# Designed miniproteins, single chains, continued (5), part 108

Each design is a single chain, and the fold is of that chain. pLDDT is the mean over its residues in the fold that is shown.

## One batch from the design tools (miniprotein)

Design m19756
Fold by ESMFold2-Fast:
Parts: C-alpha cells; structure tokens; sequence
Structure m19756 (fold): chain A 68 residues (1-68)
C-alpha cells in the first residue's frame, strides 16, 4: 500500500518530467484519493489544483513540497 508521502513524491517527479495534463491526471487523482484521509490539507490541495489548472508548474511543485 502506498503511503501519502510516496504518492506525493511520485506526483512531484512526474511533474518535473511532463506538463501534459493527460499524463499527470492519474497521479493527481491518486493524490486526491489519499488526501481525503488528511482534511488538514484541504486548502493546500485546492491551491494545487488551481496552480496546475493555470499551468503554474513552479507553484504546484512548491505547494507539493510544503505538503510533506
């Protein structure tokens, strides 16, 4: 079973490799699934989805690092 930290790190690494939302979508979906167990991260997850939607990859990476 993947830990939240493992899922987070996988999305970070994938985001460094590609900006293609279709390739990122399964990693984002998995993060959203595990984040349901961490209500303290609700605001950070919202900010992350906005940053990715706007194509602000640098901000998305910063937010993911802060979630560790």
Amino acid sequence: MMSFEDVLNRLIEKLKETSDFNELAPYISELLRVAKQHPELEYAVLELTIAIGEGDIDKALELLEKMK
Scores: mean pLDDT 76

Design m19757
Fold by ESMFold2-Fast:
Structure m19757 (fold): chain A 78 residues (1-78)
Amino acid sequence: SPLTPEEQAALDFITEENKKNNYAGVKKEDLKKKFGDKTDAILENLKKKGLIEDIDEERIVDAIGYGMSLIEQGVKKL
Protein backbone atom coordinates (compact mmCIF):
# COMPACT_ATOMS: atom_id res chain seq x y z
CA SER A 1 0.00 0.00 0.00
CA PRO A 2 1.32 3.49 -0.83
CA LEU A 3 2.13 5.97 1.92
CA THR A 4 -0.07 9.04 2.44
CA PRO A 5 1.70 12.41 1.93
CA GLU A 6 1.79 12.86 5.74
CA GLU A 7 3.31 9.38 6.28
CA GLN A 8 5.90 10.02 3.55
CA ALA A 9 6.80 13.40 5.08
CA ALA A 10 7.22 11.78 8.52
CA LEU A 11 9.38 8.95 7.10
CA ASP A 12 11.55 11.45 5.19
CA PHE A 13 11.97 13.59 8.33
CA ILE A 14 12.88 10.57 10.51
CA THR A 15 15.37 9.35 7.86
CA GLU A 16 17.09 12.75 7.48
CA GLU A 17 17.26 13.46 11.23
CA ASN A 18 18.74 10.02 11.94
CA LYS A 19 21.41 10.56 9.26
CA LYS A 20 22.32 13.83 11.05
CA ASN A 21 22.42 12.31 14.57
CA ASN A 22 24.13 8.99 13.64
CA TYR A 23 20.93 7.02 14.39
CA ALA A 24 20.59 8.12 18.01
CA GLY A 25 16.86 8.31 17.16
CA VAL A 26 14.24 11.03 16.73
CA LYS A 27 12.21 11.84 19.85
CA LYS A 28 8.48 11.10 19.60
CA GLU A 29 7.87 14.46 21.33
CA ASP A 30 9.68 16.30 18.49
CA LEU A 31 7.64 14.34 15.93
CA LYS A 32 4.42 15.38 17.70
CA LYS A 33 5.55 19.03 17.62
CA LYS A 34 6.11 18.76 13.85
CA PHE A 35 3.18 16.53 12.75
CA GLY A 36 0.60 17.23 15.48
CA ASP A 37 -2.33 15.09 16.56
CA LYS A 38 -1.91 12.60 13.68
CA THR A 39 1.62 11.62 14.77
CA ASP A 40 0.68 8.44 16.71
CA ALA A 41 -1.43 7.12 13.79
CA ILE A 42 1.33 7.93 11.26
CA LEU A 43 3.98 6.18 13.38
CA GLU A 44 1.76 3.10 13.93
CA ASN A 45 1.21 2.73 10.19
CA LEU A 46 4.93 3.17 9.39
CA LYS A 47 5.80 0.53 12.03
CA LYS A 48 3.24 -1.90 10.58
CA LYS A 49 4.93 -1.48 7.18
CA GLY A 50 8.38 -2.14 8.72
CA LEU A 51 9.66 1.31 7.71
CA ILE A 52 10.49 2.56 11.23
CA GLU A 53 11.47 1.03 14.58
CA ASP A 54 11.46 2.09 18.24
CA ILE A 55 14.96 2.03 19.71
CA ASP A 56 13.50 2.90 23.14
CA GLU A 57 10.23 4.27 24.61
CA GLU A 58 10.90 7.81 23.33
CA ARG A 59 12.97 7.45 20.14
CA ILE A 60 12.37 6.22 16.59
CA VAL A 61 14.69 5.31 13.69
CA ASP A 62 14.14 4.39 10.05
CA ALA A 63 14.59 0.63 9.68
CA ILE A 64 17.06 0.58 6.75
CA GLY A 65 19.38 3.28 8.11
CA TYR A 66 19.28 1.87 11.63
CA GLY A 67 20.24 -1.60 10.35
CA MET A 68 23.21 -0.12 8.49
CA SER A 69 24.16 1.90 11.60
CA LEU A 70 24.22 -1.25 13.78
CA ILE A 71 26.67 -2.90 11.35
CA GLU A 72 28.87 0.23 11.33
CA GLN A 73 28.75 0.63 15.14
CA GLY A 74 29.66 -3.06 15.61
CA VAL A 75 32.80 -2.86 13.41
CA LYS A 76 33.71 0.87 13.41
CA LYS A 77 36.35 1.12 16.16
CA LEU A 78 36.55 -2.09 18.20
Scores: mean pLDDT 79

Design m19758
Fold by ESMFold2-Fast:
Structure m19758 (fold): chain A 79 residues (1-79)
Amino acid sequence: LSKEEQEEYKKKLEELLERAREAMAAGDYAGVQEQAEEILRLAETLPLSEEELERIREAAERGDVQGAVDIAKEALEKL
């Protein structure tokens, strides 16, 4: 990935994390789950290792949107 593409993906991850935080504050657990699914879908489009994708999936399944974003951002820095 180019630096510009990495920055674009990081920005998308930050936007999804912010939406999840808003949903959590509103008690909208369905909205939190929707953002977790979008983060996983976005990560699946990236050339990440199976191990990195599995860790993101595990975090998303737990509803740990912050953890999923952190893992995805770390993986992007290694591309």
Scores: mean pLDDT 81

Design m19759
Fold by ESMFold2-Fast:
Structure m19759 (fold): chain A 64 residues (1-64)
Amino acid sequence: MEAEQALREALGSVPSPEDPQAREEFVRRGKKLKEELLQQVKEGKLSVDEAAKKAYEQATQIAQ
């Protein structure tokens, strides 16, 4: 619950691309990234804070 909220907030803080194709790619990759990081938190491999940081960093790279 807390992990999903933290990941949603981290991903939501990254500006979405204005180009339609880049925006679709960003949304698609962002959803996959959120699922992977949530799974790692559930498995105890990452803390919620670590997952949120990785989500923000990777989403920023995807948006570029």
Scores: mean pLDDT 76

Design m19760
Fold by ESMFold2-Fast:
Structure m19760 (fold): chain A 65 residues (1-65)
Amino acid sequence: MLKEVALALRAVGLLLDSGEDISLKFEDGKYVVYAPTEDLAKEIQERLEEESKKLGVEAPEVKVV
């Protein structure tokens, strides 16, 4: 959904401000966020879950590279 896409892009933007190396891919009709470490992936997932609750959509998937 468009709101899920916007949410994923906002999460990427927030982490880029911190200087972290993350990437975003489009898989099976949804965006997936890739993080360099498991700890960072967990932090991204928590932030995406909080934002998705505000928008009323499901959080994007987060994976470790």
Scores: mean pLDDT 68

Design m19761
Fold by ESMFold2-Fast:
Structure m19761 (fold): chain A 66 residues (1-66)
Amino acid sequence: MEEAKKYLDELLKKYGIKMTEEQRNKLIEAAGGDKELLEEIVKELASVDNPEKYIDDFIKYAKAKK
């Protein structure tokens, strides 16, 4: 969990995306701590306009990948 959270925080900084602590925790839990899935999701978020609007949709996507 700690490794995945650190990795997600670094990805979010790299791509300039803002997430609340709650959103980050939900995304990591939905992805099961899978670093490759987290990277895929953050890259997709970075490609859309207003990524913050779609955070909940991407959390749902990560959960469906389980």
Scores: mean pLDDT 79

Design m19762
Fold by ESMFold2-Fast:
Structure m19762 (fold): chain A 92 residues (1-92)
Amino acid sequence: FQEEFDELLKLSKEELQKRRAEVDGTLARIRAEMAELDKRSAELEKQGITPEERKRLRDEVIRLTAEAINAVGESFLIDLALKKREEEEKKK
């Protein structure tokens, strides 16, 4: 966490805002992919899902969940970096 935060503190306010927008886009993509996996899983369950298909769906859910956790964490650190930048501007 500290190393990631320190790297963000090296960025300009404009670069931090751009990175925030990129993370928001990533989260929207992950939500859409999760919704599609839910639909695909439901259809395969109705058709008689195989163990191999179930494993593939589970692996995709695990991957997307990990990506979502990482993106949420990055979003939080960017928000903290922006707040710290604003506080530093006010102190000068």
Scores: mean pLDDT 80

Design m19763
Fold by ESMFold2-Fast:
Structure m19763 (fold): chain A 73 residues (1-73)
Amino acid sequence: SKEELKARIERVKKQIEDLKNLQKGYEKTLADAEAGKLKLSPEEIANLQKTVDFAKKSIKELTEELKRLEEEA
């Protein structure tokens, strides 16, 4: 049980890290488009913004889950 809890905590931490890296990558792409370094359509920009928003929401939810799991550890 305690070993399973530790494994779950590490899995959630990795998911948060992966999502943060994804968010940073897409935010850089959006920043490059805003600066005129990259030509993206309005639809591509909107889709990237939605992906960033999804990543932010998922990070928040997983961070709340992580806090709960750490309180059980």
Scores: mean pLDDT 87

Design m19764
Fold by ESMFold2-Fast:
Structure m19764 (fold): chain A 92 residues (1-92)
Amino acid sequence: MIPEVELEVAVAELVAAVSRLVLEKNPTKEAAEEAAELLLATARRAKHPEAIRKVAEEAEELARWLEEQGHDEGAEVLREAARELRRLAEEA
């Protein structure tokens, strides 16, 4: 694997882990919007489609987790972000 791709994937995983920790403490729509913005910003800085796809997968997992916890508004925010992230991966 190219070290740059590995680094970008690791950053995506870290951003997702931090976002999940914040949402566990404060599962509000506003916190989900902030998490979505961070994930989208991370993807825009990534050069490799693999890393952008990883960010999209993490956003989808966060959305599913929020829905399982009964936070439907936050889940929809992250699903919207995941759709945009997948589009970015296809264009990269």
Scores: mean pLDDT 83

Design m19765
Fold by ESMFold2-Fast:
Structure m19765 (fold): chain A 71 residues (1-71)
Amino acid sequence: LTVTPNPVPQGGFVTVTGAAPGATVELIRDGKVVATTQADANGRAVFSTDGLPPGDYEVRSGDQTATFTVV
């Protein structure tokens, strides 16, 4: 998985790429799932960081992970 932009301003959107088409993508903070979405036909998913405090985050899909920072 890859996440861009990294870092992202709080309230901005991040794009996740490299997931399997239609796979569940989880947004994780401090080991807790805070949001979920599904990847599109190209393995792309989008999360809003609105309401998320600044800090380090993880995205997970299957056995793949990536990290990014909200600033």
Scores: mean pLDDT 81

Design m19766
Fold by ESMFold2-Fast:
Structure m19766 (fold): chain A 95 residues (1-95)
Amino acid sequence: SDGFLRLVEYNSRLLSDYLKSLGLDDEADKLLDLMLKIVDALRKGDIEEAKKYLEEAEKLVDEILEKHSDDEDVQMIAEVMRNILESIRREIEYL
């Protein structure tokens, strides 16, 4: 639904800003770019393009979690992003 996609976009921007406040500007910018590409692909009905960017975003979140294993704030934000990506994956599986 458009409401779901707007919520994903809003939360992605918010979490990206928070990652930047923690000093992860490059990772935050890359993750936001991927999240917006997922939203755009889903709005167009391009499920294959959405899946491609979803896989890239999932890999980036995993890299952030591995690289910043000792940073509790980064871990918390990355886990929230992981949960959003899981919600997107479930939505795609029902299409």
Scores: mean pLDDT 88

Design m19767
Fold by ESMFold2-Fast:
Structure m19767 (fold): chain A 80 residues (1-80)
Amino acid sequence: MSELKEYQEKGINELEKQKREFDAEIAVKREEASKLKSGFEQTMMNIEIGSEEKKREEEIARKMELLNQDVTERLENYEK
């Protein structure tokens, strides 16, 4: 039980760290986009940034779902 809780908490903390690092990278990219003089280039950069942000959020969500499924299966096996 305690080992399973530690495994889950460690996994969550790692995913939160990855999110924070990615959010910082996205913030830098958005600031660079704001410095572009071309409306077309700024729009294209913002589309790219938005696509990257969405992909990262989907990746983190999938990893969280897999972690929750793994924890659930381990709990069921422990109770059997």
Scores: mean pLDDT 79

Design m19768
Fold by ESMFold2-Fast:
Structure m19768 (fold): chain A 62 residues (1-62)
Amino acid sequence: SKGADAAEVAAVVLSEHKDKITAEGKKAMRDDLIKAGVPEEKVFTPEDSAEEAIERAKKLAE
């Protein structure tokens, strides 16, 4: 689905750049996932650790 595709991209970007990802970057990715149709409550937050955000994005990509 469109949301799963967006979540896959987010998981890859977060994994590749986890030490460089800012709260603003996580917020932008979160907003893109919500726009793609993922329910807001299932998406990672800017306050989540990089590892938590990666795990949640991978879960959504399945």
Scores: mean pLDDT 79

Design m19769
Fold by ESMFold2-Fast:
Structure m19769 (fold): chain A 73 residues (1-73)
Amino acid sequence: MEELKEEAEKLRKEYQKAVRNGDYPRAAEIARKLAEIYEKLAKEDPSHANSYKLMAEQARKDAERFEAKAAAA
């Protein structure tokens, strides 16, 4: 659980950099990885499962949006 939280924080920082740089393929890739980590956190921490599920759903939507931007560029 702790390792997943640390990985998520690292990926969030990389995601912010990718978005700022207009690197939409990279942003989409990181958003997909974040969704997977949040899904794992939801299973490992039932007391916060709803929050992690919402974060995973948002990350999936972000990935789809940036995948579309990458295809259009």
Scores: mean pLDDT 83

Design m19770
Fold by ESMFold2-Fast:
Order: structure tokens, then sequence, then C-alpha cells
Structure m19770 (fold): chain A 81 residues (1-81)
């Protein structure tokens, strides 16, 4: 169901938000990386809020899916730095 999909995506997003926060703290001396992580986490937080406001909004679900993917990519890039 869409609600089950939303719940799983929200859990995945929450995990990435925690990992992103840690990466942000670890990269405070790297302005480019910290700004990239801050932007990705900000976008992720907004997308999470939209889906939490209406878990049946398919467009909000797809925005969160994309924001989660981008945040995961930013965290993985930070880990390689």
Amino acid sequence: SMLEEARRLLARASKVMLEGGKAYVEHQDDKEMSEKLETAMSDLGLAQSDLLADPTDREALERLREATKKAEEAVEEAKKS
C-alpha cells in the first residue's frame, strides 16, 4: 500500500538524516562538502514534512524519494572524502 511505502521511505529518510548530520559535523572544515550536505539535508527535511502532512500525497512521496536518494549520494561522497 502507499501508506506502507510512505512509512518505509520515512524510516529510510530518517536514517539518512542522522548519517548526514554526522557527516556535516565531520566536514565543518570543508566548506564545499558541508554546504552540499546542508542543502541535501534541508531539502530532505522539507520533503519529509510534506509527506508527514499528507502520507497519501503521491507527489510528496516522489519528492521524498528523490530527496532521500540525493542525500544518500551526498553522504556517500562525504565518506569518500
Scores: mean pLDDT 87

Design m19771
Fold by ESMFold2-Fast:
Structure m19771 (fold): chain A 103 residues (1-103)
Amino acid sequence: SPQEQLIRSEARQAARDIRDLLRETGAPEEVRERVAELLEKFEEALRNKDYESAIRYIDEIVELLREIHRENPELSTTQRVALLTVMGQLQTIKKMLETQKKK
C-alpha cells in the first residue's frame, strides 16, 4: 500500500540518520553496536510485516538514544537536537505502525 511504502521510506531515512549520528557521538562502541543490531531487527520486522516486533524495537532504540542524550555531557547542542529529531522520527513511525496493526 502507499502507507506501507511511506513507512518503509521513513524507516530507512531514520536508520541512516541514527547511524550517522552514532558515528559522530562519544557513545560507547557497545551501545553503537546494540543500536545497529536493533536497527537490523527493526528493518527485518518491517519486511515481514511483524509490526508488533517493529514497535518493540523502536521502543528499545529510543531508550538507548535517550540514554546517550542524558549520559554524554560532551555532546554539542547540534548533536543533542539531532538525537531528539531522530527520536521524534521513530515515534512518528511507531504511530504509523500502530495504525497499520489495527487494519
Scores: mean pLDDT 84

Design m19772
Fold by ESMFold2-Fast:
Structure m19772 (fold): chain A 71 residues (1-71)
Amino acid sequence: SERLERTFREFDKDGDGVITREELTEYLTEKGVLSVFDKDGDGKLSDAEFNSLQALLGMERTGVITREDWL
């Protein structure tokens, strides 16, 4: 889907073909919704929360979200 590819590009700020926890954290911060996921209150998305999101979405838990996992 073009919509999913566009969204992936918004997350993949480095253009390396993967979404890292850091890139996702930046995106959520820009959208003003990081606080929903930021359990520690440190302004960052935790590894545990990121892995939980990968598992919930049925993605392979590699510590990153690839374009293949996203589409």
Scores: mean pLDDT 66

Design m19773
Fold by ESMFold2-Fast:
Structure m19773 (fold): chain A 72 residues (1-72)
Amino acid sequence: SAVAALLAEAAAKVQQVLDQWIKKFVEEAVKKGLSPKEAKDLAYKQALELGLPEEVAKEIGERVGKEIEKIE
């Protein structure tokens, strides 16, 4: 289906933008010496300010926190 192909392409582009945003956020948080919890809370807040749904914002915050924990 042409509609299914367009939706899959849109989803892939959204995922790429989200992954890039998270990578940049983690890099900046590490430079600033933020704890995993501080970075998680800030990422959640910024995601909400960008107009993302609360559930998505929580997932983004969790991903950022876990990525910083792995760096230690």
Scores: mean pLDDT 81

Design m19774
Fold by ESMFold2-Fast:
Structure m19774 (fold): chain A 80 residues (1-80)
Amino acid sequence: MAMEEAIRAAVEEAVAGLPLSEEYREALLQALLDQARRTPLAPEQLPRLSHLLGQILRRSDLATAAPEAIARTALELATA
């Protein structure tokens, strides 16, 4: 439970000021939660996840980038 709330907070921080639809934000959050169940995150990796997620989102064409692909890339980089 605590980790799910921390991931939600990290997503909200990363998407702050970005023009994302509610549907995209929810899909991104669900993809991150799904991937985190397969690859456990340490609490100290959460700030890195938020930072990387924000950078990836700003550089991506959100019309063509799948939320699941963005979530996977951010988690792989945060856990490396």
Scores: mean pLDDT 76

Design m19775
Fold by ESMFold2-Fast:
Structure m19775 (fold): chain A 93 residues (1-93)
Amino acid sequence: EAVEKLGEKVAEAARARGDEWLAEQILYFAKQAVEALKDGNKEEAARYIANLAGLTRLAVPEVRELATKIAQAARDGNVDEALKYAKELAEKL
């Protein structure tokens, strides 16, 4: 839920800036993260969430600090914390 909403909003921001390729990559990593979460594969979900957060820094530089927290939590294997920050970021967009 949080990852899907974040992906949609960040992709919209990328498109608004004329970057359709970046929007497609954002949606791809968001979808892969959601599927990994549904499959209970937390390690794979963490990898995709970290990639999504990295692309979020490029699409929406204004939220870089929060995107960095998502990436760090995901790299640390703390998927629940990464999802908390993803929800917070989606609510800000």
Scores: mean pLDDT 85

Design m19776
Fold by ESMFold2-Fast:
Structure m19776 (fold): chain A 79 residues (1-79)
Amino acid sequence: SLEEAMRRDVEASPVEELRELAKEAKTFEELLEISIGAGLVRMLDGIEKATGKKLDPAERQRLIEKIVRATKEKLEELK
């Protein structure tokens, strides 16, 4: 089920690691980048497992950067 797949992804990424990563963020921008980036990585990992399709690492990184940038632009637009 979807719930079981999400649980497996959480077990692969311990809450402790996420907490440590968040504590390293000194600015709101760093926190935003870390949080969105981590979420996108997990989402892409889930899609890869579900579909059996693996993205090229460089293309995957480019996609993550593009989405993070678009999200920041929208956040600034809402000022």
Scores: mean pLDDT 67

Design m19777
Fold by ESMFold2-Fast:
Structure m19777 (fold): chain A 57 residues (1-57)
Amino acid sequence: RPLDNRTAGANLRRFREAAGLSQRETAERLGISVGTLSRMESGEIPIPDETAERATR
């Protein structure tokens, strides 16, 4: 969501850091590229609902 991209990205990054996972490991688990994950975490691009669902399992 455009207004919440940075908040959503920051939350994704926090969950990853709390789990002790690298961007590569998280991207592999979500089925996306490291570049896409990095841009989602920085808030450059929105996190698709399907990707958010995969992140929460």
Scores: mean pLDDT 72

Design m19778
Fold by ESMFold2-Fast:
Structure m19778 (fold): chain A 72 residues (1-72)
Amino acid sequence: SSMLEEIAALYEQLKEEDKEKIEKEAKELEKKLLEKFKNADKSDPAVQEEIRQALEDIYEWLLAKLKELLAK
């Protein structure tokens, strides 16, 4: 996936301080995602698609945040 490859490449370019900040923010987003789908039927294709879209939204946010941090 081109987005995940770009995220990985940009992440490696960050200062250690900024890596720690983004990891903390990513963990909070993961926690919110897990709570949102905690009681969802994960065998339902519609639920699987909602999870996939939510993950793509997180990846888009992460990509934008990485670009912002590197633009400093």
Scores: mean pLDDT 81

Design m19779
Fold by ESMFold2-Fast:
Structure m19779 (fold): chain A 89 residues (1-89)
Amino acid sequence: MYEKLKEELIAQLRRAAEELGMPEAFKQALVDAVRNEDAAAIAAYLGRMAAEAARQAGLPEDEVARITARYRELGERLHERLREAAELL
């Protein structure tokens, strides 16, 4: 069904994690979260990647928190959309 979309998402997320220098264990856990459709885990891993990118750029804690909050909001919106689709069958 949504296999194509999941594979594209996995490829993009793995590339982003590689560009940030994240360890292989982290990249594998992120891929597993996407394959399991675990929106909460996906949002958490994206938040960690955003925080690491901000840290490497030398941004203050306030900016790191703001970026992390944005990724949490995106994860919640995705979860809501999936729940609405399930109610339609």
Scores: mean pLDDT 73

Design m19780
Fold by ESMFold2-Fast:
Structure m19780 (fold): chain A 71 residues (1-71)
Amino acid sequence: GMSAELRAELERLIEEAREKLASLPRSDREAVTTLGMAIREAEEVLADPNATDEQARRAIAALRRLLAETP
């Protein structure tokens, strides 16, 4: 499974992404959909007991990029 450090970072980024999603206007449908999908994918990695460090790093990178790009 993934390391405890990567799990903690992924959990933190999921929380940050959820707060960002809640703040987005309903009219920003693309941002809402894209961020929502990334959160779901990250949560699936977090819930998988066989998830690797590489899968965790990919989910972390995706969330970090979207958080930087989403207004």
Scores: mean pLDDT 83

Design m19781
Fold by ESMFold2-Fast:
Structure m19781 (fold): chain A 74 residues (1-74)
Amino acid sequence: MPTAEEVEREALARLAALAAEALRRGTPHSQVDALFTEAAARLGEALKLPDPAERRRLAEEIVRETERRFRAAS
């Protein structure tokens, strides 16, 4: 079972890749920064949960929701 640190590292890497893709599509830097910052904050709160399975599930949900928001912003 992945540690909270591994879940955070993987989710942040995926969020960074989504941010880079949004920038390549011409999404404004201020909007990309705002969406990334919000997602990172939500991820931090999810990682405080005691259940490893729930932390992983919420991290995946946060990444998918952030991907949808980046697509809507483009």
Scores: mean pLDDT 82

Design m19782
Fold by ESMFold2-Fast:
Structure m19782 (fold): chain A 104 residues (1-104)
Amino acid sequence: KARELALEGTNFEFRGLANLVTYELTGKEEDRKEAAKSFVESGKKYSEAGKLYEEAGDLKSALEYYQQSVKSYQKAVELKPDDEEIKKNLEKAEEKLKEIQEKV
C-alpha cells in the first residue's frame, strides 16, 4: 500500500543520511556510492507511493511524496553528478511533481 512505500522511502532516506555522514568522515568512494544508492532507493519508494496516491485520487499526498522523491534524487545526483541514470530518474520525478502541482 502507498503508506508502506512511503515508510520504506523514509527508511532509505534515513539510511542515506547515515551513509552520507560516514562518507564525510571517511572520504571513501565506497561510502559515497552507498549513500547515493540509499537516496536512489528512497526516491524510488517515494515515487511509487506518490503514484499509488495519485491513482487513488489523493493528489495532496501524491504531491507530498513526489516532493520527497525529488529531494532524495537531488541528494543522489549531488553524490554522483556524472550518473545519467540517476539524473534521468530525477527528471522523471520533477516532471511528475509538476503535473500534480497543476492538478491541486
Scores: mean pLDDT 85

Design m19783
Fold by ESMFold2-Fast:
Structure m19783 (fold): chain A 100 residues (1-100)
Amino acid sequence: MELERLAEEARAAIDAGDYARATELLEEMSRRFPGEGTLKATEILIEGLARKIIEHRGLSEEEIRSHTPLEIVREEAERLGRESTLEGLELLERYKEELE
């Protein structure tokens, strides 16, 4: 399906560190497929953000095992004062900038 292709491209962009492209793809998924696309974009965002948060915070494997990826991403999203896909994408961009 087109949604799955966008999802694969978004994951590839995150893996490549191309967060600008990832942001555009995740937003497109949410706009084209309200509900289903937003849930899928959120899943991809959670996976990508969790990895970046872990790297940025220097979490050990032991610490990672005490938390789920969703819990890690949720806590960071709450620090932004709002929970949305766009704010989550901003979090991803912030971690990219902070690591530079």
Scores: mean pLDDT 67

Design m19784
Fold by ESMFold2-Fast:
Structure m19784 (fold): chain A 62 residues (1-62)
Amino acid sequence: GPLPPPLSKEEQEKLRKDRAIDAVAREAVKNGKVDEYLEIMKKNGAKEETIERFKKRVEELK
């Protein structure tokens, strides 16, 4: 079948979140504040998927 249309709402949202998570993960690792950032994300009602993505990025940056 034909390819899906480019830049769907879902893809745009994913790209923005991926970029934000990467930036936060890098700062958390650089500053040694991974646990603090996790707590902030949980307090802000971050989805489990977002928290898991952050943890994966942190592990990749170690």
Scores: mean pLDDT 75

Design m19785
Fold by ESMFold2-Fast:
Structure m19785 (fold): chain A 116 residues (1-116)
Amino acid sequence: STKTKALDILNKTYNEFLKNKTAENIVSLILKSLLAEDGYTSPKILSLDPFNLAMFFLMEFQAGNISIETYKKFRKFSLLLPFNVSYENLNEVIKVDSKLENELVNLFNKAKKKLS
């Protein structure tokens, strides 16, 4: 099913984050988890690169399709990130403190439950 494929993509994204905490993997985990929690199950959307995924997220928020609660979580993560994300630094390994790691794990678990 589409939901099963979305769950597979989310699990793969989480495993890539665990393997290598790059800016790309962190941003991908945040955006895919937030979209999944808000009911987005499209494998095509959840397979977008971080830049296109961020643009999609913001466009959907402006269209009223993403909840204010989910957008507030996005803003919270923007404040917790110890780096400015750009195309030039997507491959850079980021130091993730225990607070950020716990918030990311909690975000992933909620998204996983929504897709299960």
Scores: mean pLDDT 84

Design m19786
Fold by ESMFold2-Fast:
Structure m19786 (fold): chain A 101 residues (1-101)
Amino acid sequence: MPASPEKVKKAVELGDKLEERLSKEFPDLKISSIVESDGDTVKVIVNLYKGDELAATIEITLLPDGSYLIKVSSNGKTVEARAKSEEEAIELTLELVKELL
């Protein structure tokens, strides 16, 4: 079955909040987010660019149990974390991006 409209809406809102927070923390980076769904799985993908160069990619998967799986990749290095709330997911994403950039 496709993901629920409520789950997709949560992912879109998460992406918007991440773009706002990341733009404040990294004003020199261009930030874009997309929401992808594959069946019941919904992901927020955020790409950070330094000029035209991809500096980092963030993938946040909304898990069936209501938790969030965060994956941040930069320069061939990947770090992962799990968050139990949207606010925790945002804060952990910022910390992981700061670690890699």
Scores: mean pLDDT 83

Design m19787
Fold by ESMFold2-Fast:
Structure m19787 (fold): chain A 91 residues (1-91)
Amino acid sequence: SMEEERLYEEIVERALRRVSEELGLSREEIDAIAERLAERLERGEEPDPADIALLREWGALLVREILRELEEEGLLTPEIRANAARVLAHA
C-alpha cells in the first residue's frame, strides 16, 4: 500500500540521517565518494581502498539502523533478519 511504502521511505530516510551523524559525514560527502568510486570503475581504474572501506562501513551501519527501525515498527521478519546477517557478514 502507499502508506506502507511511505513508512519504508521514512525508515530509510531516518536511517540515512542517523548514519551520517554517526560517521560525521553529510549525504553529499557520501554521494561524492560513491561517484568517485563509480567514475574510477567506469574508466577501468582500480578504486581507492579507503573509499571502499568507508562505503562498506557506511553500508553496514545503514543496514543495522534500518533493522533497528524495522524492529521498532514491528516490520522485522526472520527473512529480513537473515538476509541482513548475510550482508553484514560480507561488509
Scores: mean pLDDT 82

Design m19788
Fold by ESMFold2-Fast:
Structure m19788 (fold): chain A 104 residues (1-104)
Amino acid sequence: SEALKQQLILTLGVQAGILRIQSWMERREGNDKAAEVLDQLADILDDTVRQMLTASPEEAVRLARQTIAELRRLVEENRENLSPGVLRDIERFLEDLEALVAQL
């Protein structure tokens, strides 16, 4: 549905902003590798949002599923560079996103 597409766009956009703030905080603490990973995650979300703006609702759900897989892969590859709190926040976001796409 169009409403679900709009919810996906908002959800991904808000999370991209949160990740950018977390990246800034990590850089201030000297955790440059953590900051780089968080920026990469935010870049993926921002790119997905841009694609969703011109996509059909069905295509937006497909994009969300692909984005979940890509984010999970990047997090797994960089788990040692991320704090437990950041990992929990990202995991919760991915669970919430999976629940949202399951509504289609």
Scores: mean pLDDT 89

Design m19789
Fold by ESMFold2-Fast:
Structure m19789 (fold): chain A 87 residues (1-87)
Amino acid sequence: PLGIYERLMETYRRYRERRSTLSDWGSRNPEVRSLVDQFNSLRNNSSSQVVPLFEQGDYDRVSQLVDQSRQQLDSLLEQIEKAIKEA
């Protein structure tokens, strides 16, 4: 599952590169702040779920959760960028 993991890391890299800009927008725009909070909450929840499954050797469920989380995180990033453009 390196390919799935690498795609998730790419999603996190895109967020990190935009972090200062998103933090600035979030301080001024409640919608952007809410979406950024949702992104961080989802990221933290995904990490908490993946670690126990990986330790149990349930790699199929790890792969499913990683891909599902990445899709949801990518959707949130798209919503954040849309909110910024429409502000």
Scores: mean pLDDT 79

Design m19790
Fold by ESMFold2-Fast:
Structure m19790 (fold): chain A 115 residues (1-115)
Amino acid sequence: ALSKEELKERILQMRDELIQDVADLIREIAKKENLPEEKANEVIEFAASLIQQATMQAIVLINQGASEAEVKDELRASLDKALERVAEIASKYFSEEAVKEFRDAARAKADALIA
């Protein structure tokens, strides 16, 4: 079992890794769709903000004495909502197929990092 400090460090590292993975995924899809870099960066900044908000909720739970299981369940729920909102903004610029590719890949990355 992780200490509170170790669990916080793991969540912050997961946050940074997920932000980077999601940014790389958005850039790759943007290249395939011939989307301007400026629009890709807009989606990336939105994704980073939402992932930061979702992980902050998990940190609050740790500070309140929640178990590792409770923290992971909240983190999964919050990240699922965050990635869905990113897919919604991406749908303004990307094709339906590209948005689906994003959702499937981003969810898989988040699930792997939480496990």
Scores: mean pLDDT 87

